# Designed miniproteins, single chains, continued (5), part 99

Each design is a single chain, and the fold is of that chain. pLDDT is the mean over its residues in the fold that is shown.

## One batch from the design tools (miniprotein)

Design m19416
Fold by ESMFold2-Fast:
Structure m19416 (fold): chain A 80 residues (1-80)
Amino acid sequence: SGLELLQQRIQEAQNLANKALTEDLPLDEKIKLLQQSIDIYQDILTKYSRALPPEVQQQIQQLLQQAQQQLKELEKKAAE
């Protein structure tokens, strides 16, 4: 169903962000993984906003904000 595919996409985004933060990878690869996670969260919010309960939308928005903040911190390290 569409809801099962949506849940799989959320899990994919979470797995990408977790990999970027927990695995010993080059900074550029970590940045790419976080960017992919952010792209998935943004896509979900734009395509499925009408299908998601408000509390779930808020949780995804919080995950998006966290991933964006983590991306900024890694970009700062890459600039050093």
Scores: mean pLDDT 85

Design m19417
Fold by ESMFold2-Fast:
Structure m19417 (fold): chain A 67 residues (1-67)
Amino acid sequence: GLLERAARNAGEVAKRLVAHKLGIPLEETKIISAESDGRSAVAEVEAKGKVYKVTLRDDGSYEIEEI
């Protein structure tokens, strides 16, 4: 459905943000989870043995934190 597409898109955006932050190829990142309410989203991405939580807001701002 729409929310599933929004979650997938958020996961792909989060994957790119983590890859760019760490300076690694996209294929070295793995989406663990992604959730969206259609406006904001939260995704978890694994890279280099660590998990990163990415919060994407409807204003285009984002945060990345290691968990």
Scores: mean pLDDT 83

Design m19418
Fold by ESMFold2-Fast:
Structure m19418 (fold): chain A 98 residues (1-98)
Amino acid sequence: SELEALKAELRSLSTYQAYHRVMGLLIEALEAVTDPALQERLKKALGELQELLNRIEEVRRFAPPEEREARLAALEEELMARFEEVLELIAEVRAELA
């Protein structure tokens, strides 16, 4: 399926390449929907991704060196899981528009 192909693509990308790809798809979905409830779900997903990226940058800049690698790995794993959830939401939204 398109969803499974996109998930496979994300797993082959760096975390920030995956972020850029998912953000592009999410913005495209937001521009396509007119239903306020779907727009709210997509906007919430957008905000959650931006907050996770902000947390990654905070750890990168301010975490003690001895904790930084482990904390970044955990946050990047969380971010990748969130990307897959967002792709599932986008697929659901696209199906509702069809």
Scores: mean pLDDT 84

Design m19419
Fold by ESMFold2-Fast:
Structure m19419 (fold): chain A 66 residues (1-66)
Amino acid sequence: MEELEKEIKELEKEISFLRNVKDALQRAYEKGEISKEEYQAGLDRVNAEIDELESKLKELREKLKS
């Protein structure tokens, strides 16, 4: 139980970090520090990583509920 909860917490922390990266990308784009193409590529990459982690998180949460 505790081990699964720890893995869930670690995944949630990683997803939170990636969401902060998305916010940083938006701020960099708004400040003109990166191009629109760089911003979009960065978002696509971060969103793909978040989707993978959220999929794993869903599996672990389902296992914890069962």
Scores: mean pLDDT 83

Design m19420
Fold by ESMFold2-Fast:
Structure m19420 (fold): chain A 62 residues (1-62)
Amino acid sequence: MNEEETAKRMRRGAELIREGKVTGRGALAVAGFAEQSAKLLTGEAKEEALRAAEEGRRQAGV
């Protein structure tokens, strides 16, 4: 389902940030995308998007 697929993609983004494969401006871009996506999502997908946004901002030093 689209929502489950979105949740998996958001979780993968957060994993890449935690692994240090996405840093700085890339992490900020992921955070911005995840924050905007969270406004359109519900349930688990929204929670994963908000988590990815928080990880991205933390990795970027914000």
Scores: mean pLDDT 75

Design m19421
Fold by ESMFold2-Fast:
Structure m19421 (fold): chain A 91 residues (1-91)
Amino acid sequence: MNKEYKEKALKYIKEAIKLVKEGAPKEEILEKIKKAEEYAKKIEKSDKKGIKEVQIAVAELALVLEEELTEEQVERIRKSLKEAKEELEKE
């Protein structure tokens, strides 16, 4: 079953990347990410190569999400970072 869990995790990550590039609704993209996470958790700790392959695919998805984030999501992230920096400078 380990090989099947790795293949399913990778499949859902690839589907999530495709949906991001096609401009699909955020809810649909998140559903694929959740599916990938569920299968990734089922991969045996002994399958270090399989875990690494999934980690690389997740990193690729994260880069695609950064490029395809909505202006509202980017603005919220920027605002949170600015507020955190201002609090750090006041201490």
Scores: mean pLDDT 65

Design m19422
Fold by ESMFold2-Fast:
Structure m19422 (fold): chain A 84 residues (1-84)
Amino acid sequence: MDSTIDSMRNQIIRDFVSTQTTLVSHDQTIQDMQQQIQDGTPSGLSITSITNSTIYHTSDDPDISDRSRQISDQNTQQYVSIQS
């Protein structure tokens, strides 16, 4: 009967929601650390954000730009290799 399937689905959904809540908490911690870094340390440590906006992000920090270009080149090379 459908009630057995519904029970299984509800259990899976509940577990998934709990997992998502934990992930959101971790993401907030990461964001807090990034905020602290930006306040006292060069944004170069926020490589993840830079990678996502590498080509179109005109950073005022030359160190960040140099690192972003290197990462972007590696990503582009891998993408081309996969498509080839």
Scores: mean pLDDT 55

Design m19423
Fold by ESMFold2-Fast:
Structure m19423 (fold): chain A 68 residues (1-68)
Amino acid sequence: MAKVTIKLDLPKDVTEGIAENLAEQDSVVSAEVSEDGKTLTVVFKTEEAAQNAKEGAEDAGLEATLEI
């Protein structure tokens, strides 16, 4: 399993909605929002899915960190 941490400039409620939607994806184990609502942590079943998510977030102009 691999973890991706994404920083978002969105209201907490919107980030929580994104986390809930991501948690329903087959490649995702869990998605959690930080207490301040500015950080989304997603755990993926595979390193490949996590790398793809990091690249997608960076392409969208977001800061993302991959932890394996």
Scores: mean pLDDT 79

Design m19424
Fold by ESMFold2-Fast:
Structure m19424 (fold): chain A 95 residues (1-95)
Amino acid sequence: IPELVEEALRLMREGVEAAKAGKLDEAVELFRRAARLFLEAARISDPGLRPVFEEGARVSLEAARLIKAGKVDEAAKLVEEFLRRFGALLEARAA
Protein backbone atom coordinates (compact mmCIF):
# COMPACT_ATOMS: atom_id res chain seq x y z
CA ILE A 1 0.00 0.00 0.00
CA PRO A 2 2.56 2.57 -1.24
CA GLU A 3 0.61 5.81 -0.56
CA LEU A 4 -0.10 5.07 3.14
CA VAL A 5 3.46 3.82 3.62
CA GLU A 6 5.01 6.83 1.85
CA GLU A 7 2.99 9.16 4.12
CA ALA A 8 4.04 7.20 7.23
CA LEU A 9 7.73 7.37 6.20
CA ARG A 10 7.39 11.13 5.58
CA LEU A 11 5.85 11.59 9.05
CA MET A 12 8.75 9.63 10.59
CA ARG A 13 11.29 11.92 8.88
CA GLU A 14 9.35 15.02 9.98
CA GLY A 15 9.21 13.62 13.52
CA VAL A 16 13.00 13.27 13.65
CA GLU A 17 13.44 16.83 12.34
CA ALA A 18 10.92 18.22 14.86
CA ALA A 19 12.63 16.38 17.73
CA LYS A 20 16.08 17.67 16.72
CA ALA A 21 14.61 21.20 16.59
CA GLY A 22 13.34 20.80 20.19
CA LYS A 23 9.68 20.54 19.14
CA LEU A 24 9.13 17.44 21.25
CA ASP A 25 5.31 17.55 21.47
CA GLU A 26 5.08 17.91 17.67
CA ALA A 27 7.53 15.04 17.19
CA VAL A 28 5.49 12.75 19.48
CA GLU A 29 2.28 13.54 17.54
CA LEU A 30 4.01 12.96 14.17
CA PHE A 31 5.27 9.53 15.32
CA ARG A 32 1.82 8.58 16.66
CA ARG A 33 0.30 9.49 13.29
CA ALA A 34 2.97 7.43 11.49
CA ALA A 35 2.18 4.44 13.74
CA ARG A 36 -1.55 4.67 12.90
CA LEU A 37 -0.79 4.68 9.15
CA PHE A 38 1.59 1.71 9.46
CA LEU A 39 -1.05 -0.27 11.40
CA GLU A 40 -3.64 0.55 8.72
CA ALA A 41 -1.18 -0.56 6.01
CA ALA A 42 -0.42 -3.80 7.92
CA ARG A 43 -4.16 -4.56 8.27
CA ILE A 44 -4.80 -4.43 4.49
CA SER A 45 -1.41 -5.57 3.12
CA ASP A 46 -0.02 -8.88 1.88
CA PRO A 47 1.02 -11.28 4.68
CA GLY A 48 4.67 -11.00 3.59
CA LEU A 49 4.72 -7.20 4.13
CA ARG A 50 2.59 -7.12 7.29
CA PRO A 51 5.53 -7.74 9.72
CA VAL A 52 7.51 -4.85 8.17
CA PHE A 53 4.60 -2.43 8.56
CA GLU A 54 3.96 -3.68 12.11
CA GLU A 55 7.66 -2.99 12.82
CA GLY A 56 7.19 0.55 11.43
CA ALA A 57 4.35 1.12 13.89
CA ARG A 58 6.39 -0.30 16.79
CA VAL A 59 9.43 1.85 15.91
CA SER A 60 7.23 4.96 15.64
CA LEU A 61 5.62 4.37 19.06
CA GLU A 62 9.00 3.59 20.67
CA ALA A 63 10.43 6.82 19.16
CA ALA A 64 7.52 8.76 20.69
CA ARG A 65 8.22 7.12 24.08
CA LEU A 66 11.96 7.95 23.88
CA ILE A 67 11.24 11.58 22.96
CA LYS A 68 8.83 11.92 25.92
CA ALA A 69 11.73 10.64 28.09
CA GLY A 70 14.10 13.25 26.56
CA LYS A 71 16.08 10.59 24.63
CA VAL A 72 16.09 12.45 21.29
CA ASP A 73 19.37 10.95 19.99
CA GLU A 74 18.20 7.39 20.76
CA ALA A 75 14.84 8.04 19.06
CA ALA A 76 16.56 9.49 15.96
CA LYS A 77 18.95 6.51 15.73
CA LEU A 78 16.07 4.02 16.04
CA VAL A 79 14.03 5.75 13.31
CA GLU A 80 17.01 6.30 10.96
CA GLU A 81 18.00 2.62 11.21
CA PHE A 82 14.44 1.54 10.38
CA LEU A 83 14.29 3.98 7.43
CA ARG A 84 17.63 2.64 6.14
CA ARG A 85 16.41 -0.98 6.24
CA PHE A 86 13.04 -0.05 4.71
CA GLY A 87 14.71 2.00 1.95
CA ALA A 88 16.96 -0.94 1.08
CA LEU A 89 13.89 -3.22 0.88
CA LEU A 90 12.05 -0.79 -1.42
CA GLU A 91 15.10 -0.41 -3.72
CA ALA A 92 15.54 -4.20 -3.93
CA ARG A 93 11.87 -4.56 -4.96
CA ALA A 94 12.16 -1.74 -7.55
CA ALA A 95 15.24 -3.30 -9.20
Scores: mean pLDDT 84

Design m19425
Fold by ESMFold2-Fast:
Parts: C-alpha cells; structure tokens; sequence
Structure m19425 (fold): chain A 81 residues (1-81)
C-alpha cells in the first residue's frame, strides 16, 4: 500500500467511523445527546464525504454506502426528542 492509497483509505475510514460512533451514541443515550451538536457533526461529515467524492478519493459505491450510513444518523437525530 502506498502512502497516497493509505491516506485515501484513512480519510474514508475516518468518516465511516465518526458516523458509526455518532449513530451508536444517539441510539444508546438519546436523552443525554445534544441534538444541535449531533446535527452539526453530521453536517461536517456530509460535507467531508462530498469533498472526498468530488476529489475522486472514494468510489461511487463507497460514497453511496457512506451516504446511507449518514442517512441513518440523520434519522436517529430526528428520533431524539
């Protein structure tokens, strides 16, 4: 694996891991989750994924999978009241 290949995979993996952690926190402790902070974090992850897709650092299939995960996070935020 080259440094450029590793950096590409790490960037995509960071978005995936951050989204998965946020989803886990929202589902385990909804009453303790700050919805505004969770929404701001989701927006940052959505923007980062868009940047990675525009730069060609993720495939369309990988981008679609990550977008589905981010949509699950958004749904979880909307369930927290």
Amino acid sequence: MSKEELEREVEAAVVELAAAVLLTVLRRNPEKTDVEEARAELEKLEARLAELEAAGKVSEEEAARLRELLAEVRAAIEEVE
Scores: mean pLDDT 78

Design m19426
Fold by ESMFold2-Fast:
Structure m19426 (fold): chain A 91 residues (1-91)
Amino acid sequence: NFEEMIKNNEEVKKAEEEYKKLKTEEEQKLFLFELLSNPYASLAVRIWAIKKLVEKGWLTEEILEQIKEELKKLPEEVREILLKAIEYYLS
């Protein structure tokens, strides 16, 4: 359950607090995209970033292709989970 992975995660709470401080759409998009592309970000933070991008309608076809390309650099199991998260939130 992706919602369960997000809800009680300390890194997600910190990311959400930082996100709420951002004033512009451009800053918010960049922050979420950077979290997704950060090799040191936890799985929960990346799932949360996907959720926020989908909720805001920012996961355009162009951005989705960029994300899929970036995910190819990750281990297969992690990539599969993140692709399932994208499908889940887009449904």
Scores: mean pLDDT 82

Design m19427
Fold by ESMFold2-Fast:
Order: C-alpha cells, then sequence, then structure tokens
Structure m19427 (fold): chain A 68 residues (1-68)
C-alpha cells in the first residue's frame, strides 16, 4: 500500500542515513518484488553500516510488508 511504502521509506532514511530518493528506490525495488535489487541498493547507500546478510533480510521483510 502507499502508506506502507511511505512508512518504509522513512524507516530506511532513519536507519541507514540514505537520502529520501535513495530510500524510495529501495522501497520501489521491494514493491516490485525485486529483493535482490533492493538489497544491493541498501548496500550501496550504507556499505559501512549494513552487511550483505542484513540488507538481504531487510529487503525480504520490506517486500513482505508491502504485500499487506
Amino acid sequence: SSRAAATLTGLVVAETGASPAQAQAVVDAAKNGDTAKAAELLLAGAPEVVSRETAERGAAGMADALKQ
């Protein structure tokens, strides 16, 4: 839903320090079911903060939340 997407975008900004545009790209990838792309965008936005495993789990969780 649009509400879930907006909430997740804000959470990505808060947790990673990514720009709103970068966070929106992550959420859009997850919304499209492209969890691999969402994970790579999370890693690119915060490579020193987010591990690959954490990014992959986060992307999967976002995709599941966006199905609600």
Scores: mean pLDDT 75

Design m19428
Fold by ESMFold2-Fast:
Structure m19428 (fold): chain A 102 residues (1-102)
Amino acid sequence: MKELEKKLKELKEQQIKLLNDPSTPLSKVAQVQHQIDSLPVYMDEVEKKVDEAIASGDLLRIEMAGIYLASIISNPKSSPEEKEKARKLLDRVAEAIARLEA
């Protein structure tokens, strides 16, 4: 959490410096924005998609979200933090499936 917040702050400070330079090309500003969007937000985007699947009440969509989360947990390239968040989200998926099948 604190490391992610620090990295986000550093990227936002870089973006502000680029915006204060009138010679900065738009493509360079967009590149920093892409780093902000992709690096600290990946698991938050996954959580949002899981929440949307659960809210839809579509059993197939919820099951597909569970399969995706299981793939994050089993992937050796996933960070321990990504795996921990994926496990918590998978528990929520399991509860939603159990509730719909009851």
Scores: mean pLDDT 71

Design m19429
Fold by ESMFold2-Fast:
Structure m19429 (fold): chain A 79 residues (1-79)
Amino acid sequence: SRTVSGTATDPNAKKGDIALVRNERGVIVGSALLDENRNYSVVVPGARPGDRLTVSIYRVNDDGSLEQVGEPVEVTVQA
């Protein structure tokens, strides 16, 4: 396993928003909630050095709908 950590770059991102990590095939491989500083730490089971992952931030609205917050961030798993 590897941990993907970062900070949501969009100023509208907030605590409780969901960081979703996808692999090169677009499959969700991990998720975590943002903290009050907009930081995330997502455990990605089976990640290997050189894997390319994408982190996207989503918000759950009061009506239960999901919306993407800002642009996806690309991450390469380090050795």
Scores: mean pLDDT 80

Design m19430
Fold by ESMFold2-Fast:
Structure m19430 (fold): chain A 96 residues (1-96)
Amino acid sequence: AADASAAALLSLGLSLLAQKKYDDAIASFNKAIAASTDAVTKGKAYFNLGLAYLQQKQYDKAISAYNKAAAAFTAAGNADNAALANQMAAIASELK
């Protein structure tokens, strides 16, 4: 139930992000993170939170979100997504 709610909030955040409603997307991703008990869902929510901050040019917040995504994916045993999150953090750092 909690992870189903988190998945719905993640999907809402992605829809808002596609509409360029970045503040609303960020709020939805933060709610998804708070609702999630699953490391993969939490990692996805942090990753997309990082992307939303990156699009707003909030580079420090994007780096923080991507680092948290990498930690969540590592906890889930998802090495490929953890590596991708670390690469996105590095890209955000270069754009500062």
Scores: mean pLDDT 88

Design m19431
Fold by ESMFold2-Fast:
Structure m19431 (fold): chain A 98 residues (1-98)
Amino acid sequence: MEEEIERLKKEIENLIKEIGKKYGEDVAKSIRSIIDMILRQMEKDGVSKEELVEILQQIAEVLRKLLSGKELSEEEVKKMSPYSKAFYDSALSLVSSS
């Protein structure tokens, strides 16, 4: 579990670097800040390690979709955790304004 969490965090960091190349460093910095805020909120809410892995996987998928210039379908969004949806809404606003 810990090794999987570390791998996901590294993948997310690499995806954020690619976001910075595509949309600009200000967008990448904002994405990092949003993720840090969400991780802090999850810790306060007592989210399990299993739920944390699922949420990190969803965050990585959002970043991959943004890099490919694709949006998640309404059905995909409905299946997201509230944390992942909050991230997705914020990330879309950032890239749409750039």
Scores: mean pLDDT 82

Design m19432
Fold by ESMFold2-Fast:
Order: sequence, then C-alpha cells, then structure tokens
Structure m19432 (fold): chain A 65 residues (1-65)
Amino acid sequence: GLAEREAAMRETLAKIRASAGELLSEAEFQELEDLGRAMIAAGASAEEIANALQRAAVRLVLEKT
C-alpha cells in the first residue's frame, strides 16, 4: 500500500545518506525524493522504488567529475 511504498522510499534514502551522504548535495537528495514521489504516484511497487532510487544514486555519484 501507500505506507509501504513511502517507507521503502524513506529507508532507501536513509541508506543512501549513510553510504554516500558526503558525495551528494541536498539538491541531489531532493531529486531522489522527487523521483520516489513520482514513482509512488505512478503506482510503482516498494521494490521498484527502492531499486530505482539506488540506481539513480549510483548514477549521480559516478557522473561527478
């Protein structure tokens, strides 16, 4: 349900902050939250949201030069 999807988004963002918080700006974390919110609105599953946020965070880290 909605609560499960919101929990998946929050937990995944917390894990990203713990592992890569120094590498990502608050604006980039807002981008990740906006992605998670858009996916919830589109009916994505908790697993799809968690996987998409993890992949997006990895991409943001790798694109920093």
Scores: mean pLDDT 85

Design m19433
Fold by ESMFold2-Fast:
Structure m19433 (fold): chain A 86 residues (1-86)
Amino acid sequence: SENIEKLLEYLEKKDIDKALEFLSNTYNVEIDKDNPPAISLFPDEDLAVAFNFLLLIKFNGPKEVQEELLSLIKDEKLKEALSKFL
């Protein structure tokens, strides 16, 4: 996915804010820890899971939920990039 490749570029730089802004602007979803966006708003489940994972990292959510979300990622490169934040 072109959008996964773009996301990977931001994750390689460890720029969580730019990664979240990219996904927020691309899919018209809000960066709000109390109102995580529905999976159906994303064309790819990995992008939805990655967005919610990055929200938990940004707002210091529970590590066990971070690890659970990471386990749901199907794209190996995306999973590896996100795992570096644990």
Scores: mean pLDDT 85

Design m19434
Fold by ESMFold2-Fast:
Structure m19434 (fold): chain A 89 residues (1-89)
Amino acid sequence: MFEKEIEELEKAAQELLATGQALLANPATAQIGQQVILKAQGLLRATGMARKALEAGDEDVARKAIEDARKAREEGQKLADEGRALAAA
């Protein structure tokens, strides 16, 4: 349920951080690497808010935090894909 989705989003954030760091190491992709890292950090903050909301019993806040996390994951993945394409050019 919510716990499994939060765990998947946290895993996605760690993968985006790793991708962002790899992109940051290449001068051609450093700027997009920074953007990927920022999206990964936003995703981690959103999952943290979702966990705290669930502990407080606030399902509405938890649901909105998960929605924010999903959006950050999608945006981060798009930037990561763009960065990988630039690195391959």
Scores: mean pLDDT 86

Design m19435
Fold by ESMFold2-Fast:
Parts: C-alpha cells; sequence; structure tokens
Structure m19435 (fold): chain A 63 residues (1-63)
C-alpha cells in the first residue's frame, strides 16, 4: 500500500538505524558509516533509499 509522508519518514529513520547497526557490526570506519547515513538522509523516496543500500551492499559484499 502507498506510504503516507509520516510513514515514509518513519521507515527512513528505521533504514538509517538498521544501516548504522550493520556498519557497526561490520567494523566500518566512522567516515564510511557517516557517508552511508548521509546518503540515506538525502534520499527523497523509499526507492532512493533502496538504491543507496543496494549500491553500498554490493561494495561491502565484494570486499
Amino acid sequence: KPLTPEELEAYKAAFIEGAELAADQLGLSEEEKKELIEALRKAKSVAEMIDVLDAWLEEVVSK
């Protein structure tokens, strides 16, 4: 179902928290963690957040 603006912001916050925890577990640097979180915060839609996470995960699993 379509998300309301409030639901979109809530999911965005959850994605950021999840990415932060994953970065901590993977032992990423503070700079890499900040870069990922900043990219997610700049995303204007769920699709953009998924694109950011997909690109980041492709790089992480390759290394």
Scores: mean pLDDT 75

Design m19436
Fold by ESMFold2-Fast:
Structure m19436 (fold): chain A 80 residues (1-80)
Amino acid sequence: GLSEEEREKFRETLPVEIELLLEELGLPPLPEEDVEEIVERALRVLEELKADPSATSEEIQQAVYDTILAGIREALRRRE
């Protein structure tokens, strides 16, 4: 599974990566609360896939990325 150190590092780095992704996509910035929700959801997916011995690094990366995009989409829909 995911270690506490890996979990902490993920929570520290992913908010910055989400902000950069929003800028790259030309999307408005998200509230801090929405970013935190996306981070926790992505972390949950990462933990579940890392517990699966059949999951490849590529599959894990893709699933985390898809989770982030889905979270961004949902957050933007709530702000219409």
Scores: mean pLDDT 81

Design m19437
Fold by ESMFold2-Fast:
Structure m19437 (fold): chain A 89 residues (1-89)
Amino acid sequence: MKEIEELLKKTEEIVERTIKLAMEVLRDESASKEKKLKAIAIVLRSIGLLFELELLKNSNLSDEEKLEKAKKLLKEAEELLKEAEKLLE
């Protein structure tokens, strides 16, 4: 199902951008300890999402179940990106 592949690719791209933004916070010497701890949490959650994406890609689930899970992972990735962007403000 091409729609699932497109959702998974978009989710992966969002997660990669989220990690890059969180890593910028961690490299910022002026960032507070609280911001750095939040950035670490975002990186860990991002790694978890990448793991869930790989499990979904290799799963024997129905196309309908894969589509539902892909949509959920995309939403989680978008929320995580917003959290990372907020830390850079």
Scores: mean pLDDT 86

Design m19438
Fold by ESMFold2-Fast:
Structure m19438 (fold): chain A 64 residues (1-64)
Amino acid sequence: TDTDDYSSTSSSMRTVSVDGPDTFYRVTRDPSDSTVRTTYDDVRRRHDDMVSDMMRTRDRVRSS
């Protein structure tokens, strides 16, 4: 694929994730990076955890 040059740039981005939220979002938005994708899913899971807490409370009240 002609995107080979683009992939090389993505690799460099992987080592620069501690600078700030702007850089983090840029790296996370890169679909070519599998590792970054995992981090993105983790952030999403954090939000889901809050919603899950509400569901868990509902389940507990129902089961209780």
Scores: mean pLDDT 54

Design m19439
Fold by ESMFold2-Fast:
Structure m19439 (fold): chain A 75 residues (1-75)
Amino acid sequence: PLPIEEAELSEEEREEILLRMAEVIKKTGEGRFYDLNDNELFSVDPSKPLEEIAKQIEEGLKKRLELAKKKVEAA
């Protein structure tokens, strides 16, 4: 990933961003994440507490990033 992005986001800021995303998911009830081509990347349970939703988002994004990195390396 980009060094600037990693350095810019502290653990606290990253947690706050994830919690904001979790709040939106909980309010909308939409727990599915899609790419720019409408392919489902992962889903989270919007009925869970905000902290749990945030954790699921983080895990999903991390897995997605690892898959994207592996695909670029393999291409």
Scores: mean pLDDT 68

Design m19440
Fold by ESMFold2-Fast:
Structure m19440 (fold): chain A 84 residues (1-84)
Amino acid sequence: MKDYDDEVKKLEADFAKTFKTTDLSLAQTKDLLIQLYQQKIDIAKKYGAPQDVIQRLQNVLQNLQNASDEVAHLAAAVIVAAQE
């Protein structure tokens, strides 16, 4: 699980850097956030994370796919803030 946490933190840090350094549209932010959660699910499966962890990530991904661009942007801002 520690190696899983380290890979997820690196992925989220890379996302935060892109968000801070690139002038992204709301739609581009949503697309990148969806890609982030798809990659987090892949990492969780790679490291054999518990099913409850995988299910929570899948629920977030589904919610993001159904969210407005504005709601997705707010979710992205929360992830960026968590990297501080």
Scores: mean pLDDT 81

Design m19441
Fold by ESMFold2-Fast:
Structure m19441 (fold): chain A 90 residues (1-90)
Amino acid sequence: LSPEIQEDVSLSMIDMSLSVTKQSLKQSEKQGKINEGAQDALSMMQIMVELSKKVPAAEDRVKQAIEEILKLLEKYGADKSILEEIRKLT
């Protein structure tokens, strides 16, 4: 409710979302569904970007999280089209 509480909650949500997304992508890769996992990750990253617009203190953390997800997706062989959509978020 207060700006400080919103910042703390937003940063915690971003860190948690990043951890969950990384685990989900590892499972998607093992199942041969990395492109489906990448689409789910894109949706989560879009939510994080919208959050950072309302909580500017979270912007740098969101950019870092997107970079980490992009690196994993490239390692797991996600389609170039999905990678380009994610790059547009940063």
Scores: mean pLDDT 81

Design m19442
Fold by ESMFold2-Fast:
Structure m19442 (fold): chain A 86 residues (1-86)
Amino acid sequence: MAALEEEARELLARGAALALKAGAEVEAAVEELAPVARELGKTMSPVEAQKRTLERLLARLEHLEDADTEARAEELRRLRDEELAA
C-alpha cells in the first residue's frame, strides 16, 4: 500500500528530526537513517523494509551511548503514534 509506505517514511523523517533536536549523539542515528531513506526511495521498498528500518532506528537510539536515550526513544514513539493516528 503506497499510502502506508509514505506514512512509514514520514515517521522515519519525524524520528530523524526528533533525533537532531535531542543533540549530537542522535546525529549518528539520523546519519544511519539517511541511507535507509535512500533505499526506500530507490526501490519503493515494501512495508516490511520500512518497519524494519524504524525498528533499527529505535534500537539504535535505545542502545546509543547517552543517558537520555530513553526519553528520545519515547518521544519518537509518540510521534509515530500521532502520525499513524492521522
Scores: mean pLDDT 53

Design m19443
Fold by ESMFold2-Fast:
Structure m19443 (fold): chain A 68 residues (1-68)
Amino acid sequence: SSEKKEVEKRIEEAEKRVEELEKKGAPRNQVLSLRAMVEQARKLLEEGDVEGAKNLIEMAFEEAEKVE
């Protein structure tokens, strides 16, 4: 569905955001926590929980903003 593709793209954007934070010297524990959220969002998406994946990935972006 279009929704699944949009969430997949958002997960890819979150992965890039986490890489950017790591390159900027963000604390390792916070980077690992964000990666775990991104991995869980991807797992939810593969299990067909599109809404759960969307909600979790948006939370990951919110947590990423707090790291800056």
Scores: mean pLDDT 86

Design m19444
Fold by ESMFold2-Fast:
Structure m19444 (fold): chain A 69 residues (1-69)
Amino acid sequence: KEKELLERIKTLEAMADRLEAQGDTGAAQEVRELVRKARDYLSQGNFKQAEELLKKALELIAEAVNSRS
């Protein structure tokens, strides 16, 4: 539902802020761009596309974290 997707967006934005603070500016920028597009789809009522973009953002965060391990 809309509220759940908005909460996920806030969480991903916080994760992007952490990536940027850690020096992963490229990954942070890509995550923020996906989140911005997800917000646009959410405002259009396209929950399916919003969910897919948020999933891609989470995958990018996981890849950035794994690259350090």
Scores: mean pLDDT 80

Design m19445
Fold by ESMFold2-Fast:
Structure m19445 (fold): chain A 83 residues (1-83)
Amino acid sequence: PLSDEQRQALYEKIKAKLDNKEEIKFTKEELEIAMEMFGLPDLETAKETLKKLETEGKDTEQAKYYLPVLKALIEQLEKLKEE
């Protein structure tokens, strides 16, 4: 299971990248941590979650924060599938 330390470290990294307007880049291990942290069992669920946030929750403050994170996560997971 994810420790609070692992969750906090990833959260701080993401927040720092967003605050500095830097590209969010995850390692393979950080991708796994992010997937569990956001409750995403697979890439398909992540894509569905992104679509729902863009259509149903886009105007919420939470969605505005999580949209760039989810987009970066999905993009990097897709790249890993292609070797």
Scores: mean pLDDT 72

Design m19446
Fold by ESMFold2-Fast:
Structure m19446 (fold): chain A 79 residues (1-79)
Amino acid sequence: MSFEELAREFMRRVLELTAGLSKEQRDRVLDTAARILQAVRDGNFEEAEKILEEARKTFPPELQPVIDALREFVEKLKE
């Protein structure tokens, strides 16, 4: 599967997980996901991991499934 296809499926999953959130929370998650995708596209997995760690600290516990999906995406791209 190409990076572009994997990234598209990942973003679709993020949108599904955030559909019930406020616009502000959804926009914040989407911004974080976009930053992670950009870091991964640039081959900068250290930056992607830093973004994930910051999201884990700053997002509320109810958003943990979204953070887990982001982490799984990054791990798949390392393979």
Scores: mean pLDDT 78

Design m19447
Fold by ESMFold2-Fast:
Structure m19447 (fold): chain A 68 residues (1-68)
Amino acid sequence: SDEELRQKAIDAARALAEAFGLSEEQIARLEGMLRAASPEQLKRADYFAALSAIRAGDLAAAEAALRA
């Protein structure tokens, strides 16, 4: 289901963010962006670009990478 896809994407992104050394605050922002994204966007998202942008504090670039 679309909800299962979303939860799987959030769980995977959280694991990557923790491996990248993101703070709990940065991880919470990432999860918020993923919950706002469509299932199509979640399948096409550049997760590594989004993680890099969040780590750098560039929330606009992170959102753009997840919505691509």
Scores: mean pLDDT 80

Design m19448
Fold by ESMFold2-Fast:
Structure m19448 (fold): chain A 58 residues (1-58)
Amino acid sequence: SLGEKIARAVRLLRERPDLTPEEIAREVGFPSKEEFEKAVKKYTGKTLEEIRAELAAA
């Protein structure tokens, strides 16, 4: 499901700091960084940059 892909991507952002966002997108089944960002916005209502800013502020 979309939610499962997004949850897995967020986990990879924490566990695999060596991966770029594009590589994470492909690892969880998105064909590109743009499709990944579109799905994140559709699912969460926030951009990837907004989520990163919130993680940095927490």
Scores: mean pLDDT 77

Design m19449
Fold by ESMFold2-Fast:
Structure m19449 (fold): chain A 80 residues (1-80)
Amino acid sequence: DEEAEREKRIEEAEKRREELWPEFLAKLQASLAAVEKTRRLSAEEKAEIAAVVEQYKNLKPTTPIETRIEVLNKLTDILK
């Protein structure tokens, strides 16, 4: 069944993307460290960033992309 094969391929692509999740987290942390080096972040901003990073780390690999984007948007709001 082509429909079942398509669903399986989508699932496999999603799983592969989830396997890269630790790399995405590492890149996020590296980007935040670079921002901290180029900007003097207040203790309050650092605490907010740390809280959002922990929230992002606690997301399950199967968490919908929309939810992940919402968490990342919180970082963008803090860094504005």
Scores: mean pLDDT 70

Design m19450
Fold by ESMFold2-Fast:
Structure m19450 (fold): chain A 79 residues (1-79)
Amino acid sequence: LPTGESAGWDRDPGMPVEVRVEDGRVTLSVGGQEVMTVEERHTPDGNRELRGESRDVEVEADGHRLRTQAASAEGRVVN
């Protein structure tokens, strides 16, 4: 999984932040917009693959503005 503390979507504590967790999927939303999704996928050989993706979005609330950049990263878990 990508670890990036410089993702702009979590810098303003006044912004409404929502985290949704479903089987094999985590979605992060800021100001009602989806900014990041992490998915777990099964490979044909029975291993697991993790894929993280962020979106290029701009969110504005209470005079504050946050921006994310589109990026993707991939990791693999071997059993």
Scores: mean pLDDT 63

